# Designed miniproteins, single chains, continued (5): the designs that were tried, part 21

Each design is a single chain, and the fold is of that chain. pLDDT is the mean over its residues in the fold that is shown.

## One batch from the design tools (miniprotein)

Design m16695
Fold by ESMFold2-Fast:
Structure m16695 (fold): chain A 61 residues (1-61)
Amino acid sequence: SSLVESVRKLAEDYFKAKVPVEHIELVLNWVLEEARKHESPEEVEEIEKVIREYLEKARKA
């Protein structure tokens, strides 16, 4: 699967496991910074959207 799909899976798994939002934020931001070094700008933008989506879900939980 693409890196975007892997990030979505990781975020969903962390959310379902009730990992504190601060830890989800730290891990996903680390993944995003690594993606900026290796992926296209378009792929990075999609990863940012997924991260934002799941952080908003975590804030509502």
Scores: mean pLDDT 79

Design m16696
Fold by ESMFold2-Fast:
Structure m16696 (fold): chain A 119 residues (1-119)
Amino acid sequence: LSKEEILQLQKEVEELSKELKELLEKVTKETAEIAAKDPSKAPYANKAVGLLSAAVLQSKTAAKLLAENPQDAQVALEQASDLLDEAARYMELAGASKELVERIREASKRLRELARQLS
């Protein structure tokens, strides 16, 4: 990858990391609503919040690594994508909205596409 391509990917990963943080805030709010309505679903929703928080951290790590270690950045993006896929599954088990689950899955797909550009 050229220096210009790495800088563009870094910007895209940073923008997606901000979107993931906003998504985490929405998931956290819906988790509180799920727990209030059906406490038996709270463990699934809480697991999803933890997984999404880890995905946010991995995406931020990937952005920092992109210029110096693109291979480690690729691994971090793939790990973030896997964490989001698992978070979406737990949100589905918790009975979260279809729109929120689909949004998590779309974010996972975008991270995986960015990781593929580093291959």
Scores: mean pLDDT 89

Design m16697
Fold by ESMFold2-Fast:
Structure m16697 (fold): chain A 91 residues (1-91)
Amino acid sequence: SLTPEQRRAFEHVKRALEYAIQGKFDEAEKHAEEALKLDPRFYLPYEVLSFFYRLAGEFEKADEYYRKAASTVMPEEYLPFVKELEELFKK
């Protein structure tokens, strides 16, 4: 199971994805950044930030976060929750 801090990071990632799906990119960005602040090893916030910086036309920032996601080793405790978050992107 997740620690309380990892649980809060997960909830922020889930909210970031929900806002991104709605096109509310400012809200999505804030929640993704809060998740990174809580656990910088949780790679999904980096992917979320990369995705909507690309949509905003900020390709340099998008590439920066894409590279951070690729180089980040996520704690094993998040693996059961990753699939739930991935399903939100399949809208």
Scores: mean pLDDT 73

Design m16698
Fold by ESMFold2-Fast:
Structure m16698 (fold): chain A 94 residues (1-94)
Amino acid sequence: VEEYLERAVQAARELAAILREIGKTDSADNILAAAEKLKEDPREGSKELRKAVSQGALDANSVTSATPEQLKRLAQAGARLLGAVGELERALEE
């Protein structure tokens, strides 16, 4: 469980860095706050992190100045985070 938690937190930090790079600092802060909640309450934190990722994707779609490469990196980071959260959720059911 701890290994899955660490992977999810690391993936969240990577996504937050890209969101800050494209100027979505509030979305980045929301992702990081959800990652901290994940350490305290993995089930509720996973739920909040999924919401933060969805909101971050909506916020990123509003950025007309982001390059295709930045959007690709954002999508890949989001997919990695959702994958890590899914693995953590599965481990919590064991």
Scores: mean pLDDT 77

Design m16699
Fold by ESMFold2-Fast:
Structure m16699 (fold): chain A 74 residues (1-74)
Amino acid sequence: SPSEERLKEALARMDEVIKKADEMLAAGTPKDEVIETFMRETMRIVAELEDRGDLEAAAAVTDRMRDYLDRMRS
C-alpha cells in the first residue's frame, strides 16, 4: 500500500540520517554540531510526513530520533 511504501521510505531516510551522524562522530565532529545537524534533518523528515498525513511514518521517525538522541546524551 502507499502507506507501507511511505513508511519504508521514511525509515530508509532515517537510517541514512543516522549513518551520516555516526560518520560525523567518527570523523571527530563536535557532538553538539552532530546533534544540531541530526535534529535539523530529522525534523524536516517529520514535518514532510505530517504535512502529507503519514502519521505512522512520522511517529516511527520520531521514535528513532528519540532513541538516537538518548544514546547520544547518555
Scores: mean pLDDT 85

Design m16700
Fold by ESMFold2-Fast:
Structure m16700 (fold): chain A 62 residues (1-62)
Amino acid sequence: PEVKPLSETEQAILRAIDEHPRGKLTAAELVRRTGASRSTISNLVKRGDLVREGRYYRNTPV
């Protein structure tokens, strides 16, 4: 599928996870770090840009 452009907030979420030592963050940690809503995080999971692992979210392997 074509890669659609990400918003600045969505890019900030992906960057926050990538830069974190664990490579994964909870929804609350992502909201705190980026100011994004929980819905934005859920939309990235639906798009396949993020993978949910229990309470944590990580970037999809490329």
Scores: mean pLDDT 76

Design m16701
Fold by ESMFold2-Fast:
Structure m16701 (fold): chain A 87 residues (1-87)
Amino acid sequence: DLAVLRRLLERELGAPLHPGISEEELLEIARIVGEIARLFRNDPELKQKYLDEVRELALELARTGDIPGFLRRLRELLEEAKREKPP
């Protein structure tokens, strides 16, 4: 249920997700957020730091409507997170 997934992501981030986000895009966002949470599951400060960055990107998206730009930045953030922690 994509509506449940959206609500869970919004709860994890503490920010609403743009209503124009497609099913495919929502699944990619969920995957990236889940990977970040998994990478830092034993490091609550780094987990919160990266989730706060995702939150700020989500808030910028709500203001701008730039879904492609948001997804590109989100992918870049995941690669940054992977460099800070080994897989």
Scores: mean pLDDT 83

Design m16702
Fold by ESMFold2-Fast:
Structure m16702 (fold): chain A 85 residues (1-85)
Amino acid sequence: SALLEEAKELAEEIGTLGAIHGDEELVKLSQELVRLLEEAEKKGKEEAIREAVRLLKQAKDYAMQGDFAAAREKVKEAIEVLKKA
């Protein structure tokens, strides 16, 4: 779906920013996030994916500002939303 593709693109962009800046934890979190997004799509959890997109947009904004600690926290929040779905 378009929503899944947007979410996956955000996760990949966040992972790329983590890799460029040597934040190995952010890279690993982005990889787990992609897996969980695909699982949520297979289970029809559209609302969880939509909430994850909202959190990932915030995570990307923090990463773009160089606040990788805040970016990791927002990615972890997105992971928790997807796990609860």
Scores: mean pLDDT 88

Design m16703
Fold by ESMFold2-Fast:
Parts: sequence; structure tokens; C-alpha cells
Structure m16703 (fold): chain A 71 residues (1-71)
Amino acid sequence: GEEEAKALIEKLGKEAKENYKKGKEALKEGDAVKGTANLLNAIGAAIDLALELVKLGVPREEALALAAELA
């Protein structure tokens, strides 16, 4: 259903943004390991988001642009 797809997209978007924020804060505090791990998690969530958008009929280029904005 569309409702389940929307919930997944919202979850992935929140995960990408939260991990990106945590990654940037960890790097600012000098924790390169924690910072890198959180940034990689953010990228992974953004890629998953792009794939879910493509499944809903969003053009690939637009889905990739949205994922890049979140990464």
C-alpha cells in the first residue's frame, strides 16, 4: 500500500538526516571513527530512500537528486 511506502520513506529520510547530524557533531568533537560511521549510515539510508522513490514512480534522476540532498 501507499501508506506503508510513505512511512518507509519518512523513516529513511529521518534516519539519513539524524545520522548526518550525529556524524557532523562527532567530527566537530574530534571523533573521526564515530563521525565516519554515522556519515556512512546516512549515505546508506539516502540510497535506500532513492530506491523506494524509484519504486513509487519517481524518475531516477529526481530520486538521486533528493538522496544527494539528504546525504
Scores: mean pLDDT 79

Design m16704
Fold by ESMFold2-Fast:
Structure m16704 (fold): chain A 93 residues (1-93)
Amino acid sequence: SLEEIWEKARKRAEELLKKHNVDPNEMVKVPEWLRILFDLPEEITLLELVALVFYYHDLGLNFVAWQLISILYAKGYKEIADELAKEIPEPKP
């Protein structure tokens, strides 16, 4: 179920952030295009952003997952983004 996929994604995100000693409750500004496309608020937690990466990857939407990884790089979360990039390859056109 989608609920089970999201729960698994959230747990993986919590473990990844804990491993790197990053605050899961740190707020990240959501780009306007992502807010429009996914009906997200102006700011979300870092935990929610990382969980969305795993969630969309598990759904087979690797293009969406990679766009979210790109946001993590742009926001300066290089260590987290690098770890995600090991598991989620950059999609080919």
Scores: mean pLDDT 82

Design m16705
Fold by ESMFold2-Fast:
Structure m16705 (fold): chain A 104 residues (1-104)
Amino acid sequence: TERLEAIARELRELARELARLALEHLPDVRVAIGTALRAIGLAFDADLEIERGVSAERLLALVDDMIALARDMRARVTDPAAQARLDAIIARLEALRAQVRALI
């Protein structure tokens, strides 16, 4: 549906933002790179959903993986602005998760 595709596009953009926040704000360089690569992979998965036809079940799995990644990052970042942005991203991901569940 158009709604599921819109959610997949938003997840792609949020995953890209998680990659940027990881590189800019995670204190350990190896963890920062590894986290950014995981976030880029999630952005790729969202793009693949758009190309192949969006599944609500696969979007739920993607949102859950993104929430877990964002929460792990939130525990590790020390910059207050980055913490506030991660809190906002987590809240938005939880809202998107509820929207996907409503379409099942």
Scores: mean pLDDT 90

Design m16706
Fold by ESMFold2-Fast:
Structure m16706 (fold): chain A 82 residues (1-82)
Amino acid sequence: SEREELLKKAEELVQELEDLGILDKMDQETLGLLHRVLRPSATEEEIQELYEKLRETLSEEEFEKAKELIEKAREATKAYAA
């Protein structure tokens, strides 16, 4: 189902962030916000809050990589919503 495919994409993103060591730098609040941002119903405010939190904890290079992966996952979810 489309829902199962979206969950799989979210899991793949989380695994990539874990492999890069980025997840180890996120607190529970930031991880919860990441899961919200990966939903098709995510608001622009939630996305901006996530990026603010990531800028506080990650290096510039790590932030760029995290943002790229998050945007790719969001593009996948938008494709299923269309």
Scores: mean pLDDT 76

Design m16707
Fold by ESMFold2-Fast:
Structure m16707 (fold): chain A 100 residues (1-100)
Amino acid sequence: DLELELPAEEVGRLLAEQVKAAKEKRSLTEEEYKELLEKNPLSEEEILKLFEEMLEHMYKNSPSSELFLEALDKLEELLKDNEKLQEIIEKYKKKLKEEE
């Protein structure tokens, strides 16, 4: 139900926030993710691209698989109405399970 538009500068800002959260040894909370999405209107295509890039960045830079899994669970609940975003989340959850 969300058709939002986001300039490239804001994409970089969202990725920087994810990197900052990882460096601080914390994941973004569900409320923080909702605030980021609310402040940054994203088109469906831009949401998919940004989301995949954010998850890939978090996967590589997360201090622990547990923190990344917690972030994925929160994003899954936040974005439950978008089937394409759910597929991306499931892909990363499967990657984490395959490593264990």
Scores: mean pLDDT 62

Design m16708
Fold by ESMFold2-Fast:
Structure m16708 (fold): chain A 71 residues (1-71)
Amino acid sequence: GSMQKYLRDINIKLKSLDNTIDSLRMNMFNNYHFGTQADADNDFKNLMKTQIERYDIITSSRERMEKIEKE
């Protein structure tokens, strides 16, 4: 059903974002120790943006599920 497809698509997106977060954390660490402060700061900004996107997806999916249960 459409709900099962929605949950599958959300899980795929969250897994993709988790992989992106892990890569950004590694890049930030490498730039902090071996690169420039400016590059590390940019990686941190991208990390925060990606974490906010992940949070928004989780909260939106939770709200949608709660609405379905209450209807």
Scores: mean pLDDT 82

Design m16709
Fold by ESMFold2-Fast:
Structure m16709 (fold): chain A 70 residues (1-70)
Amino acid sequence: SMELKKAALELAKLVEKKGDLKTAKAIRDGVENNDTVVLLAAAKEAIEKYSDDEEIVKLAKEVMRLAQKA
């Protein structure tokens, strides 16, 4: 869905700003391939790594919610 792609790409930008190029790339690859399993896994990893970053946690939870409905 367009909502999932938008949320995932915003999440990728935020984790990239943290210096996490690997997680950002995994999210972008998931978007390009329409791979909801990869997006769900990357969002969970972002929550675990950046639990103190409220914006990342909020976006990652939204990505997980949208990916599970896809």
Scores: mean pLDDT 86

Design m16710
Fold by ESMFold2-Fast:
Structure m16710 (fold): chain A 55 residues (1-55)
Amino acid sequence: MEEVEKKIKELKEEALRYQKEAGDAMKNPENSDKAREDALERINKLFEEIEKLKQ
């Protein structure tokens, strides 16, 4: 139970970090589109894992 809560917090923090990285990548024209897509895919996977843990 506590392990699941800790994992959910870690996954949410990881998602926030990727979200910030995606925002920064959009400001940098050198690799904005690919970095944004990769970050969104990772965020989506993290949210899927969070939902599984809530089960």
Scores: mean pLDDT 72

Design m16711
Fold by ESMFold2-Fast:
Structure m16711 (fold): chain A 100 residues (1-100)
Amino acid sequence: MSPRQRAAVLLAAISILLAGGDFLIGQAQRSRDEAQRQQYIRDAQGIIRAAQDLIRELDRLVRTSRALSSADKDALRAFIDRARAKVAAYDAQIQALQDA
């Protein structure tokens, strides 16, 4: 697999995981059953951790690859910054749900 193909796969996987985390946090917020709410929080935490691992892998690829263009690297860095910001926002939402 080329570095460009690897970056595309990682970007897609991160996007899917972050969307899944968002969905599960929304389910936790709407849940009236405490046990179900706690399960959605745990599932969201697991998916967000998986996303963080892939974000780190993508960041390493961007830093170490000599095959990626400067334009591709800039676009991927912008994506990583947005993904990290989403993770921070989700961590804050989970904390608020646990404090409620």
Scores: mean pLDDT 89

Design m16712
Fold by ESMFold2-Fast:
Structure m16712 (fold): chain A 103 residues (1-103)
Amino acid sequence: GGRELAERGLEEGREGERAGREGRGLEGGEKALRAGTLAERAAELGRESGDEEALRLAGEAGLEAIRAALAALAVAETKEGLAKAIAGALAGAGALFLAGEKL
């Protein structure tokens, strides 16, 4: 369900932010992309089912995907790492928009 996807997105995002802070840009970018994608899907499911808790968690996961992406962007040395971090940030922003969360 949406809540489970959002919780997984939060976990991936936190791991990605940690990887970025430790200088692992590619890993951080990959995890940011996974977090953002999971958050976006969780927000879609939350909207379809009217699950306000799924939407809240999807918003938190989206914000964490953006944090992970920013950490990865600061240390990314490859085009792949940069592209994944940017994609993760965009997906995270999409999740926040879909969740209706105020920035």
Scores: mean pLDDT 88

Design m16713
Fold by ESMFold2-Fast:
Structure m16713 (fold): chain A 68 residues (1-68)
Amino acid sequence: SMAEAKAKVDALVDEEAPKILATTDPEERLRLLQELANRVIEIGESMGLSEDEIHELLAEALARVAAA
């Protein structure tokens, strides 16, 4: 379900956000954000979510990183 996917994504963001936020090199930060995005997509795809639902998960994950 979307709720289960969001719970997994939130846990992943909480684990990875400190490293992303501590990264001052713009290229390395972008690489870490791309890796996070790929892992969010994999979670959504593995749970049978639509492209629109995966896009929503990505937007929420990025907002959660920014808020951390």
Scores: mean pLDDT 86

Design m16714
Fold by ESMFold2-Fast:
Structure m16714 (fold): chain A 69 residues (1-69)
Amino acid sequence: GGKPLSKEEFIKQVKELIDYAEKYGIETAINLLKSLLDYLKRMGIKDPEFQEVQKRIEKLLEEYEKKKA
């Protein structure tokens, strides 16, 4: 089930996942990144910090699309 997290804790976890994907290759976390992006959009949170994280995930997925040969 869903677990409510503090904004700070949630953002920290997401940034850590983004960092991992950037370091080891986005393909290693594609499904998690897609699920997380969908989740963020569904939450409808308009906080700038959440929007920044959402944009970072979108950029990672875009980078994967370009890198796919």
Scores: mean pLDDT 73

Design m16715
Fold by ESMFold2-Fast:
Structure m16715 (fold): chain A 89 residues (1-89)
Amino acid sequence: LEEELERVGKEIEELLKNATEGALAIAELLLLEKVAEKAGKTTPELEERKAELRRIAEEKASKEDIELGKRIFELVVRGTELAREIAAA
């Protein structure tokens, strides 16, 4: 588990080094959507930030940026799950 968490962390770091503003906007937007869904609620501030990120993504994200942002999001979610599993052990 710790080795997998280290691998996931290194992969995130490498992807972040090459991430464009558009890719980062996609990743953050997906993370905020998942957080709001799990919390079962949203706030005006969260909705405003999501709207801002959506505008950045529409203006700056290529198809490749969208795929990169999704990959970063999936790895962050996986890393969070692994970290919780390690903390529970």
Scores: mean pLDDT 81

Design m16716
Fold by ESMFold2-Fast:
Structure m16716 (fold): chain A 104 residues (1-104)
Amino acid sequence: MEEELRRETAELLRRTARELEELGKKAVEKGKEELKKLIGFLNEQAAEIVRRAAEASPEVARYVAEKFLEAVRYLNEAYENPEKAEEYIKKAVEAIREAAEYVE
């Protein structure tokens, strides 16, 4: 059951990373308003996925939460530095992918 919960959490994280990458491309093109929406999306996903990760273990939930905080920090850097937005969004996507690999 714990192994299944970890697998399900990892799949949710991989899905979130894919959606973040696709929405991130749109945010780079459309600018600050789409970046705000992307930050909102990631915060909503963090709340749900961290809660599910806690069902597997507190240690998994803590690591997943730390990686979401890292990703949100990168999106805020993208918001403040539009010329580097693509770079920071790629780093945010990578943080979520790293969380998925750890949870597996």
Scores: mean pLDDT 85

Design m16717
Fold by ESMFold2-Fast:
Structure m16717 (fold): chain A 78 residues (1-78)
Amino acid sequence: MITEEDWERALERGKAMAEKLLAELPPEEAERVFTEGLERAREELEEHREELPEEVVERGLALLEELRAYAEELLARQ
């Protein structure tokens, strides 16, 4: 079962990945790679919506939106 601790770790890992991509890649490439990753994750959640607990889908979508907002803040600083 996915726990609150698992969600916190996922958020931290996502933020670290966004920071790493922006440090290692040009901003345009970092934005593309990160956006594509988030879009694929969102599509995967939507495709499996009926197979997953509703709470898991809602938390996952919220996590992806939080990661998107974080990446946009990082990009605005570049």
Scores: mean pLDDT 79

Design m16718
Fold by ESMFold2-Fast:
Structure m16718 (fold): chain A 64 residues (1-64)
Amino acid sequence: SLEERVAELEARLRELLADPAASAEEIETAGKELVIALQELGRDDEARAVGAEVRAAVERRFGP
C-alpha cells in the first residue's frame, strides 16, 4: 500500500539523516521519493515539512 511505502521511505530517510557519511544525493533522493508518496496520499503538510527538513539538513552538512 502507499501507507506501507511511506513508512519504508520515512525509515530510509531517517537512517540517511542519522548517517554522517550519507551523501547529499542520497538524502535528496530519499526525501523526494517520500514527498511524492505523501502528496499521493494527500498528506501535503507532512510533504512540505519533509522537504524543509531535507533542504535544511543538506545545507547544514554540505553548504549552499
Scores: mean pLDDT 86

Design m16719
Fold by ESMFold2-Fast:
Structure m16719 (fold): chain A 80 residues (1-80)
Amino acid sequence: SSIDDTIQRALRGSRDQQVRRFRAFLSSFNVDMRMRTIDGIVRSDLDRDTQIRLLEDATSDPDPRVRDHARRRIDRLRSR
């Protein structure tokens, strides 16, 4: 899908480029984009601390589904 292609493209490049792209996607008006971006962050080669910092931004999302998904992913990252 267009969203999956966009997330897959974000996984390429430097760590700074990945962080910038993920922050932009978490600010998207499309809820599905923000949800899939959370999954993209955890699949990335970014270090755990950077992944958690990105996901913390999503815990303040206006959609409760996005907030819940981000919190569950943070909990999983912190428990491992």
Scores: mean pLDDT 86

Design m16720
Fold by ESMFold2-Fast:
Structure m16720 (fold): chain A 93 residues (1-93)
Amino acid sequence: SPAQQAAERFVADAPQVAQLLLDPSTPEATKKQIADQVVSSAQQLLQLAPQLSADLRRRVADSLLLIADALQKAGFTQQAQQLRELAQQLLEA
């Protein structure tokens, strides 16, 4: 399904997203765009949660926590907190 494909793509991209956020050579404006985009994508995936398998919801939640840790280290504390809250909601869905 499109929901499953979106979730699997998010999981596949998560390590690279985290690396870009942790890389000191990534421009601050680029990190801000990534932070905002990840929060938006996570919100969309939460809306799709009933269409996702339990295993895929867990993998998405793990990916959100990975990115949240990178966001926290990059100074995007608010976005990191939003991702942790969304991860918890995905696990409860």
Scores: mean pLDDT 90

Design m16721
Fold by ESMFold2-Fast:
Structure m16721 (fold): chain A 75 residues (1-75)
Amino acid sequence: MKKEELIRKIIDAILEGKSFEQLLPLVKEARDAGVTVEDLLKLREQYRKEYEARGVPREAIDRAFAAAETLLVSA
């Protein structure tokens, strides 16, 4: 699976309110695929535009990216 697809799955799962336990397998898959915090940050602006267009608040998007960054470093 491509890095972008894995990042999208993680962000979507966080925005859906999935638990830490449900997020861990996705985060492990992303790390095994070589996804880094830098890869995540490169997509943040694109996702901000996409999710804002769907009515998701910017604060929720930014929190989802912060959570994903923490999970990639800390899990």
Scores: mean pLDDT 78

Design m16722
Fold by ESMFold2-Fast:
Structure m16722 (fold): chain A 66 residues (1-66)
Amino acid sequence: TAERRERVRALIRERGFDNTSNKELAEAAGISVGTAARLKRELREEEAAWAALPREEQVRLGQALA
């Protein structure tokens, strides 16, 4: 669910994608390793999509998501 995804996102923000294992994410969020791997991939895709946006659009969307 969204809360588990947010937990995974928070841990990745703290440690970075390369410093978090799927097992650590699974333990932190109370999910399976397979689910953690999928969420990590989806969050990495979201980050890449966000980084591709113009700065003005990032600011606008960031305000809407806050």
Scores: mean pLDDT 72

Design m16723
Fold by ESMFold2-Fast:
Structure m16723 (fold): chain A 65 residues (1-65)
Amino acid sequence: MTEEQKKELLELLLSYGWSEEQAEAILKELEPRYSYERAKRIIHQMHELGINTADSRAGVATILA
């Protein structure tokens, strides 16, 4: 995943209401495991499910499982 793609995903997460710290944590979980396209779909799915920013790691773990 390129630096540009990571910035795009970070901005997407921020636009969905995630904090910068939470967005970076989510990207660090997604980056080593998934392609840009798959990571983007996971982020979109988290937003659709209404996963809140307080449980970012738990929410990501639920979707990734």
Scores: mean pLDDT 71

Design m16724
Fold by ESMFold2-Fast:
Structure m16724 (fold): chain A 71 residues (1-71)
Amino acid sequence: MDADLERILAAIRNREPITAEDIAAIDRLSPAQVRRVARELKRVFSREQQLAFISSLRNPETRAVLREELA
């Protein structure tokens, strides 16, 4: 799980495409890990890029946590 989180965080930092495997891994992240992803998005991505990333996620619960942290 941590390896998947670190891969996702690295992809965000490097503005790399998020894979389908990364999206599936995000569905299994704890709320605390999802908040780490949100913090990296806030630091690196523009607001438009943050919203595009949220829209790529399939799990509505994960999207809700990200939206709360990005508000």
Scores: mean pLDDT 76

Design m16725
Fold by ESMFold2-Fast:
Structure m16725 (fold): chain A 69 residues (1-69)
Amino acid sequence: LVEEAVEAVAEALADASATERTRAVRAVRDGLQAGMPLERIAEGLAADPTLSPASAAAVVEALRRVAEA
């Protein structure tokens, strides 16, 4: 799950800045290691000012697909 979610987010942000990718990947990895469900991680990233609205939307959709798989 951790690796799947990290890869999905990294792929969703392939054309985004390195700062956005690093922030999102770290949040997913740390959140899952802390036992946080994917929906809560997605909520946090959607509110993160480091991510552009487009990047936030892409991450939320990627995590939703991982959770629904």
Scores: mean pLDDT 80

Design m16726
Fold by ESMFold2-Fast:
Structure m16726 (fold): chain A 92 residues (1-92)
Amino acid sequence: LLDRMAELAREIAEAEGLEAPADLEVLKEQLLAQVEAVVRAAEAEGRDPREVLRELAERDLALARAEGVPEETLERARELAELAAELAERLS
């Protein structure tokens, strides 16, 4: 799960010209920490972490589309969001 998430995050960063950690283990740790933070925040509010992640992903994807991010990159971002939701379910 984290291996595929790190791969997708790196591909998205490279496509957009953004800096990404060269070490995939560091990227995995960052992704896990981000998902864990969302899970903790959602649980503190009595919300489903998967629904919170879905809301955040849909908002971010809508903004990226409006800014002209290519559809291929948006599809990778959607796959990453789905994997993040699966990880959140496993952490809950």
Scores: mean pLDDT 78

Design m16727
Fold by ESMFold2-Fast:
Structure m16727 (fold): chain A 68 residues (1-68)
Amino acid sequence: SLLAQAERLGLDPRLIDLLEAIRNGELSVAGIEEAARLSAEGVKLSRAEREALRETLRANQAEIEAVQ
């Protein structure tokens, strides 16, 4: 699952919680969905790429909070 891939990539637990909310249909933001897909596909991401993805998910989460 996308969540299992995110956990394997060592993403922040808060980001994993956000992915779980999306999976449950509680949140529907294209940016976060895209980041989740990239996380699943990027199981072989370098350390730098993992950090970039983690930061992107965090930034999208903050943007969603600002809208809601």
Scores: mean pLDDT 53

Design m16728
Fold by ESMFold2-Fast:
Structure m16728 (fold): chain A 65 residues (1-65)
Amino acid sequence: SAFDELAKRSDAVAEKVEAAIKEGEAAGKTDEGQKKAFEIVLKEAKGLSAADKEALRKGIERYEA
């Protein structure tokens, strides 16, 4: 599934997310860094069907716990 493909690429996506968060922290804009990280995840998932997007969203919630 598209979710499984994104999970396999999790290391690369995690590096992009971590870089965005660190950039925000360094600038004193932690909220902006987190928003940018979320946009990166959505950008990687933009080609997904509605069902795959829902599966990805729930997967992210599980990892954020």
Scores: mean pLDDT 62

Design m16729
Fold by ESMFold2-Fast:
Structure m16729 (fold): chain A 93 residues (1-93)
Amino acid sequence: MELEKLLEEARKLYKEALEQGDKKGILAAIGGAIRGTGDAFDLILQGDVEKAVEEARRALKKGKELLKKDPSSPEGAFYAGYAYGMAAMLVGA
């Protein structure tokens, strides 16, 4: 499924953020994953699965851009986590 590819890409970026991040970056990635999971759950409950997929893809793109410029970026790590949390929730729903 297309969602499985999104999850795989987001998981890979999340792992890279954890490997390259300092303590602040690691906490940002984890915080992003928690927030992304919650936001996806809320959108699914509202029946807006398409919006959740769009938000996850936007977060993944932003995370890729930020981490390409600075692999230790806490902002990039947050978006990597956010995309991973959202994608995991979408696949699990």
Scores: mean pLDDT 86

